# Ledger of designs, part 23: designed miniproteins, single chains, continued (4)

Each design is a single chain, and the fold is of that chain. pLDDT is the mean over its residues in the fold that is shown.

## One batch from the design tools (miniprotein)

Design m12731
Fold by ESMFold2-Fast:
Structure m12731 (fold): chain A 72 residues (1-72)
Amino acid sequence: DELLERLVELLKKVPAEKWSELLKAKDGADFVKILSEVLGVPVERALAEEIEKLSPEELKRLLKEAIKRAQE
């Protein structure tokens, strides 16, 4: 999954201490906002749009999987 792989790469650039803030996101738009804040740079529009298309359930599942892979 291209989106999962892109999220894993982004999470590797985020300090692990801040990953808990990403898990507080309520939807894709909220996640993009938090991600840009923890990265200190804006999220690419194309990636932001793909994330915003996800349901809250899909986003939460994808984030948990991405965090597991980023920890390895």
Scores: mean pLDDT 79

Design m12732
Fold by ESMFold2-Fast:
Structure m12732 (fold): chain A 60 residues (1-60)
Amino acid sequence: EKVLVRALRDYEAKYPGELSLKKGDILEVLHEVNDELILAKNVATGELGVVPKKYVEEVK
């Protein structure tokens, strides 16, 4: 089942492998890395990277 999340804010990647976000970006959750981070794909750009869970919300 495809899980989509929406970026709640702009975020600039700080570490290698992180994904930068713009508020309103839709991401597909690929894997939960830990309790703070997900591996996600930006559905518009196709870019893959790790994002903090606190900056995204699940799209119903």
Scores: mean pLDDT 82

Design m12733
Fold by ESMFold2-Fast:
Structure m12733 (fold): chain A 94 residues (1-94)
Amino acid sequence: EEARKEAILARLPDDPSLPKEVNEAFKEAFVYGLMRKPDEAVEALKKVEDKLTAEHILDIRSMGIFLKNLGFTESGEALEKFADEVIKKKNLSL
């Protein structure tokens, strides 16, 4: 499973608009989402939680919706829930 995760991560493009650690966490969360590992997907994002901006949180919500549309419902719901929890914790108006 680790070898599979690393192979998928190596194929994902870097987003130059994101800090390196946030970009890495987003890629890892997406890969775990596709592997039907919602807990690991959320854990990857929690590592960079304090660095997330309102825009990043909206991107996480969008990733959750995208995964749900692909049939990864549990992974998508977990990411949307994480986004909502971070919005509430940071008192963000989105």
Scores: mean pLDDT 77

Design m12734
Fold by ESMFold2-Fast:
Structure m12734 (fold): chain A 69 residues (1-69)
Amino acid sequence: SRYDTLFSLFDKDGDGYISAEDLKTVLTAFGYNPSDEEVQAMIDAVDKDGDGRLDRAEFVELLESELFK
């Protein structure tokens, strides 16, 4: 899927995770200007393992949410 392609582009170290910094970069590229607090809230909504990073499934869930219309 397109989300899988986006995940691969931002998973720079190939460990299967995207950091808060990577997510902020993605959101900025889509024309959003989120605060660090807003990015943290988005991660907290989908990050069930609590390591502060998004795996592929969590990343797709966030991007498929109504936050991106």
Scores: mean pLDDT 71

Design m12735
Fold by ESMFold2-Fast:
Structure m12735 (fold): chain A 56 residues (1-56)
Amino acid sequence: MAPPVIPAEDAARVQQTTHYYLQGYSQKEIAEKLGISVATVSRYLRLNAEAHGLEL
């Protein structure tokens, strides 16, 4: 099942993460750009794919 709710601040980061991913950035590169861990990038990509119906 989907995660309960994406907070507004997290939603912005999720969108930024997905935008970079679609531009061809790797999860490691996105993590460095946003100052977060690769695990967090992976979580954000999953959350955005689920919320926006994007296929990754």
Scores: mean pLDDT 71

Design m12736
Fold by ESMFold2-Fast:
Structure m12736 (fold): chain A 64 residues (1-64)
Amino acid sequence: SSHQELLRLIGEILRLIGEIFDLERELKEAEKKGDKEKAEELRKEIEEKKRELERLMEELRALP
């Protein structure tokens, strides 16, 4: 059970890291194109996912 919980958390963390990297890549492209509206939207999405990642990392650190 503890091993299953650890694997679940690691999987969710890796997924979020990948999503954040993809969004940051899209943000750089939007900034390069001068698309301020899309850049603002992407920044908000990145911040939301970074908050989710922080919560999962706290859960991971709290596991026995």
Scores: mean pLDDT 86

Design m12737
Fold by ESMFold2-Fast:
Structure m12737 (fold): chain A 85 residues (1-85)
Amino acid sequence: MTLRDITDEELEELFKKFDTNGDGTISYEEFRKLAEELSKRFNLKPLTDAEIDYLFKRADKDGDGTLNYEEFKELFDELSLREKP
């Protein structure tokens, strides 16, 4: 399975799993763990710390150090496109 096989509903449930505070945002540490979970689930090559940092900062348009679901979804869509053969 590829990242493109994940549904919006599955992506939202995954986001909620790592939103431990229930505030609708995830921290950098939670995002890193979520990326690890995705690589395990889809048997993908793990992202490097540098790639995770770059992607998180790119998605964090407000610079507040957290990602809301909308920012996370946009980031995920970009990642899934990068796996297109």
Scores: mean pLDDT 71

Design m12738
Fold by ESMFold2-Fast:
Structure m12738 (fold): chain A 62 residues (1-62)
Amino acid sequence: SAADIAAAMAAHGLPLTPEGAEWLAQLVGDRTAEFLAHFDALVAAGKDPRTALVEAVSRFGR
């Protein structure tokens, strides 16, 4: 959900606007868990959270 995405991003110092969180939720759909798992894997691999977010978004579309 938009709330799950916003909470995960905020935990990494990336606060999203409500509109941005809704946009990401629409982009990802019912694959929110896969999106967040991919983001977490990129951060764990040493990517900064902002770069990890951009790469995760790219994987799931625009």
Scores: mean pLDDT 79

Design m12739
Fold by ESMFold2-Fast:
Structure m12739 (fold): chain A 68 residues (1-68)
Amino acid sequence: PPPLSEEELAARLERGLAELERLLATLSPQDARLYIGIFRAELAEVEREYPDAPAIPRARARVDELEA
């Protein structure tokens, strides 16, 4: 697949985070932890493909805030 620009990657991560936030508002604590874990795993895979993308640590920080 073609490489994403930084803006495209940031937009995709923001959409994913917005969806995660919406789901967390309706899920049990157990299910919320599971979905946060899934998102973290997906983010780690994206970081493998885009290791220097500034959007990744920003997304990780936001997930940390949602978990707190």
Scores: mean pLDDT 80

Design m12740
Fold by ESMFold2-Fast:
Structure m12740 (fold): chain A 76 residues (1-76)
Amino acid sequence: MFTEEDLELAFKKFDKDGDGTLSAEELKEMLRALGFNPSDEEVAAMIKKYDKDGDGTLDWEEFKELMSKELGVIPP
């Protein structure tokens, strides 16, 4: 399983805009780099499910919840 530090490094690496959030495209690239192969529709559904602010992106806390609950990755 990934550690929180592994997820934080991945989050920062794929946050290409440096704004502290992940777009659907950035999340998809990260998940593929981590060995998952989601479709665009699956990524959009994940963001919609965990995006509590309704801005179409995931912040660090929303991203951790997604990774823990959807992909079985345990946060610290």
Scores: mean pLDDT 75

Design m12741
Fold by ESMFold2-Fast:
Structure m12741 (fold): chain A 96 residues (1-96)
Amino acid sequence: LNEELFEAARNGDLEKVKELLKQGADVNAADRFGVTPLHLAAKAGHLEVVELLLENGADVNARDIFGRTPLNLAKIAGHEEIVELLLKNGAEDVEP
């Protein structure tokens, strides 16, 4: 379940993400590097998947082992709409 959720989030498979969450996949599952489905969707630029994960209680401020948040990954990847969505949902951005 959780491994399939990571793959679906990384690939932008919105319907598969919906199915897996309905089957009891943990929206806040973290791999061995602290990477969550929200990190993967944000890095890959999958806006609708990011929205769905946040609607299902994804931790917007989750940190991987390098201290990176989904917001950090979206910024690095240049996904401005996802940056705006994450900030609207309580992502911490302390840069001036």
Scores: mean pLDDT 86

Design m12742
Fold by ESMFold2-Fast:
Structure m12742 (fold): chain A 115 residues (1-115)
Amino acid sequence: SLNKQLLEAARNGDPEKVKELLAKGADVNAVDDDPETKATPLHLVAKYLKSEKHVEVAELLLKNGADVNAVDGKGKTALQLALENMTEETKELVEKLAEILLKYGAKPPDTGELA
């Protein structure tokens, strides 16, 4: 399916394939068929973030109406997944992704009662 291909392209950080699949009518908010993850393309970008192309994919998804605050099967947003999976090697990529997610209305991580 187009949706399954979009999920894979997002996981792989392939912006050209993401553009192609969205133009063909893939659902930008598609949810994977894995009951353990229930991930959207945006969740997969955050979880598998390893290149600037992943950051480009995130912005493409958000420009095409991706729900920036969608939760996966574990109740995690893309922003939470990016922060939880951050390493010293991915820190700059996580900072770039977080900036884009916040620009598109991502709720900041719960650091207390931020009402």
Scores: mean pLDDT 84

Design m12743
Fold by ESMFold2-Fast:
Structure m12743 (fold): chain A 68 residues (1-68)
Amino acid sequence: SKDVNAQDANGETELHKAAREGDIEKVKELLENGADVTAKNDHGLTPIDIAEQAGHALIVDILKKAAE
């Protein structure tokens, strides 16, 4: 019942932040609660883009599978 897709002042969701931090458990929790993997921040970056920039290869894999 949290607004899982709420965006902050930079257009970032909790999924963007978890992807940046490398928090695999939080990524999975957010996806189970209906987090939008296609959401773009103010720079046009998705959570997948953020995970790639941060070097979190496993999170990239999880997010790509969730996008299918």
Scores: mean pLDDT 84

Design m12744
Fold by ESMFold2-Fast:
Structure m12744 (fold): chain A 75 residues (1-75)
Amino acid sequence: SALNAQLNAALRAGDVARVKELLAQGADFRAPDANGEDNPVVLAVAAGRSARDVVPELSDAAEAELDALIREQLA
């Protein structure tokens, strides 16, 4: 969906505020992208790594918040 495509873009950009808005609108971390692939940020966190492995420009605060949001969605 367009909503899940926007979530994938926001995750890759490290835009935590936009990720929160899209989740509030019903976007799904578990949904594959338009090519049927899982989001690499979500896969990194699911594997016990951090979002910063995919988005190295994340601040410590943004990394902690994004990692927590993804873990909450995967629980």
Scores: mean pLDDT 78

Design m12745
Fold by ESMFold2-Fast:
Structure m12745 (fold): chain A 62 residues (1-62)
Amino acid sequence: MEERRREIERILTLYHMGLISPEEARKRLVELGVDPELADELIEQVKAGRVSGELIEKAARS
């Protein structure tokens, strides 16, 4: 589960840095097994300049 959390954080960091599109970030999160609703919420939080560790953990647990 730690590996999945790290991968989620990496994807969100790439998106935050402008290295990948929001569509690409969402696709990668879903391919990683993240619930699409949680993926959308994570992306919106990054856009707002905030990310909850609780939400990342929730996504990592499905």
Scores: mean pLDDT 79

Design m12746
Fold by ESMFold2-Fast:
Structure m12746 (fold): chain A 99 residues (1-99)
Amino acid sequence: APFPSPEAAQLYRPKPALAELLRSVGVTADTLTLAQLRRALFQYLAQQGLVDESDPVNPVVHLSDTLLGEIVGKDSVNLNLSDDLEKALLANVTPVPAA
């Protein structure tokens, strides 16, 4: 597709582990757009204080003993060098077909 409009309009249903994470940041919707999922993920990171920006070139997300760490399967990820958070997010949602 020449435009990312399917990504912008596509709804996703989070799997149980991701749904629990979303609920912790006040998101109770059964379906969300990818943009809403990304916003909720970053809200969770901020709320839990998981982002270490001591090195602004290599900000690290600490995932040890977190629900997100269980979802990602790693103890930490580098936000600038790794797409592990994006991959884990997409692996933990089911696309909802248009009615």
Scores: mean pLDDT 74

Design m12747
Fold by ESMFold2-Fast:
Structure m12747 (fold): chain A 58 residues (1-58)
Amino acid sequence: MPPVTSEDIREQARAWLEEGHSQREIAERLGLSPATVSRALRGERLSKRNIERAQAAL
């Protein structure tokens, strides 16, 4: 499996927002908090723990 990065999570979250999903729904799907999704969308680096959670959901 390809390694998941903060950038990959941001791109996936943006795609789901364009599909009509809310930040809350995206956060639930990725196993993250809505605040963490918001940070990723702002271009902030996610912790390894948050990346591992999102990778498990993808």
Scores: mean pLDDT 78

Design m12748
Fold by ESMFold2-Fast:
Structure m12748 (fold): chain A 153 residues (1-153)
Amino acid sequence: DITEQAIRAMERLVNQAAADPALLPQMVDTAKLMGPESAIAAARTLYKQATQQVNALTAKANAATTVEQKAQYLKQAYDVLSSATTALSSLLSAAQRNLQALQQGGTVSPEEAQRLQQGIADVQSLLDSMQAQLDAMKAQYDQASALAAAQKA
């Protein structure tokens, strides 16, 4: 199946972009060209990879022996969440635009459109979850940074 092969190729590209954030714009642009299923699959893979990276960085922050090291790991986690949230928002927009184009062209069945709309709704929930994580991480980083500054004074 050409669609299944495209989804798997997109998942590999997302995994590469998760390891190198400089590739995130190219990954999003590629997803825009491959259709709504590829954008939805990319969004799900990105969410999983970003969550794993943030959890690893948070574990390092909790194990840090200095307040400066803790603040540094929390900043790295915040940067990962910020980049992933921006990319996830772009993938959601791409999936919505691609589905709208297919509906306007009459090239998607009502049943397929409903399935794709559910996938888009699922991605919106992932974006909402990641935005909440970003807000919480900013608060943790700001607190750790303030404590690090106070200990130097």
Scores: mean pLDDT 84

Design m12749
Fold by ESMFold2-Fast:
Structure m12749 (fold): chain A 64 residues (1-64)
Amino acid sequence: GKYTVTRTGDHPIFGMDGTIYGPGDTVKNLTDVKIRPDGTVTARDAETGTLYIAGAADVEVKEL
């Protein structure tokens, strides 16, 4: 399936294309979601391959 990542905490979601997501914003159409032991979440846009990086404590991940 695809995933969404929604910002719920104080730290932004960063796109490697230079986008920065604000409070309550949702990044959609994501694949390759990885939650790392250091508390980092990474995901990729399924169409563009753009990498997104966030703190795991600052986001909610939902599978669609």
Scores: mean pLDDT 85

Design m12750
Fold by ESMFold2-Fast:
Structure m12750 (fold): chain A 60 residues (1-60)
Amino acid sequence: GPRLAVATEDVPEVGPAFLGLRRGERVEVLRVLNEDWVLVRSLATGREGYVPRSALEVVE
């Protein structure tokens, strides 16, 4: 199935390519860009963008 993760902290929306998250939001990991950044889709909103890898805990 899709790789799922949860935001462990609030993530600010810092620009149009980036996704803001609240702590506890669940996301689908679409692609790992590098060690610092991942492309995700919010399960709540369907919006996609980059978030810090350190702000996520993979659950599946």
Scores: mean pLDDT 83

Design m12751
Fold by ESMFold2-Fast:
Structure m12751 (fold): chain A 120 residues (1-120)
Amino acid sequence: SKEELSKRLLQAAYDGNVEEVKRLLEEGADILYKDKYGNTPLHYAAFNGQVEAVKVLLEWASKDKEKLDELILSTNKAGYTALEIAIFFGNYEVAVLLDRFILEHASEETIKKLIELGKK
């Protein structure tokens, strides 16, 4: 099922299993899927410092501008974006990758909203 694929995508992102991330996305896993904690695959990749998994998720989401913006602005139940999670856990390579990708590919409105979220 799509839900089963999407749950596996969370784990693959956390583990940094790039080949599994790509396979699950190709099979229809929901890149915007949130678990009971409100965490997306991007949150889990950022939490565990999985640079290449973050890159693959961002590149996949960038095929649809609205999905990329939604993924970037997505907050978990604690109110944190994937970028904030990367910063809080000291995963600076992921934080730099997210910051650069956001500045290059996200809309100005999305960048402004992300800055406002960071002021909490």
Scores: mean pLDDT 87

Design m12752
Fold by ESMFold2-Fast:
Structure m12752 (fold): chain A 64 residues (1-64)
Amino acid sequence: KLEEEFAKFDKDGDGTITKEELKAYLQSQGFNPTDEGVDRLIALADKNGDGTIDFEEFKELMES
């Protein structure tokens, strides 16, 4: 189930959620996210500092 949720964000199947993918997902849900807001969300989830959310980081968010 977590893999299915992750796949909803990771549309390109690259194994990470990028800023562009997160922004596109939020727009598809009817939100108008700012670049700053998306960057902040990435920073909160991004434990390894690579600027993306990988599956392990996503899983930790879903478990908390």
Scores: mean pLDDT 71

Design m12753
Fold by ESMFold2-Fast:
Structure m12753 (fold): chain A 72 residues (1-72)
Amino acid sequence: VVLSGEEVKALQQRLLELGYDVKVDGIYGSETEAAVKAFQSNYGLKVDGIAGPETQAALKKTPARTVPSRED
């Protein structure tokens, strides 16, 4: 999947807001793929490491937490 650098940066920033450890560099590398897979696993989505429409919709619906906690 070829996302533009700005779309990848937006995805990376969203993952950081949710407490996932990822660099905002606009490159869909192994670190970004691992963060996407972690999100997919934690939220019961298909774990394929691809930020498709389903994963992006789930990211938009997931509220950012004021205190970082993955299970609260």
Scores: mean pLDDT 72

Design m12754
Fold by ESMFold2-Fast:
Structure m12754 (fold): chain A 61 residues (1-61)
Amino acid sequence: SEEKKKKARAAIKELLEKKGFLTDEELEELAKKYGLSVSTVEDLYVDEVAEMIKEEAEKKK
């Protein structure tokens, strides 16, 4: 479970760095691929976006 969450979060981070966002369809596909609930993948996505926004805010100050 934890290992699958780590892999899913790494995939989310890579996609965010490459294209800046994920669609609902991409979140569903990641949930299926890593054997997680869509809700869990959505939580991981929100957390990663929040971290990226924090890093951007620090760079601009």
Scores: mean pLDDT 79

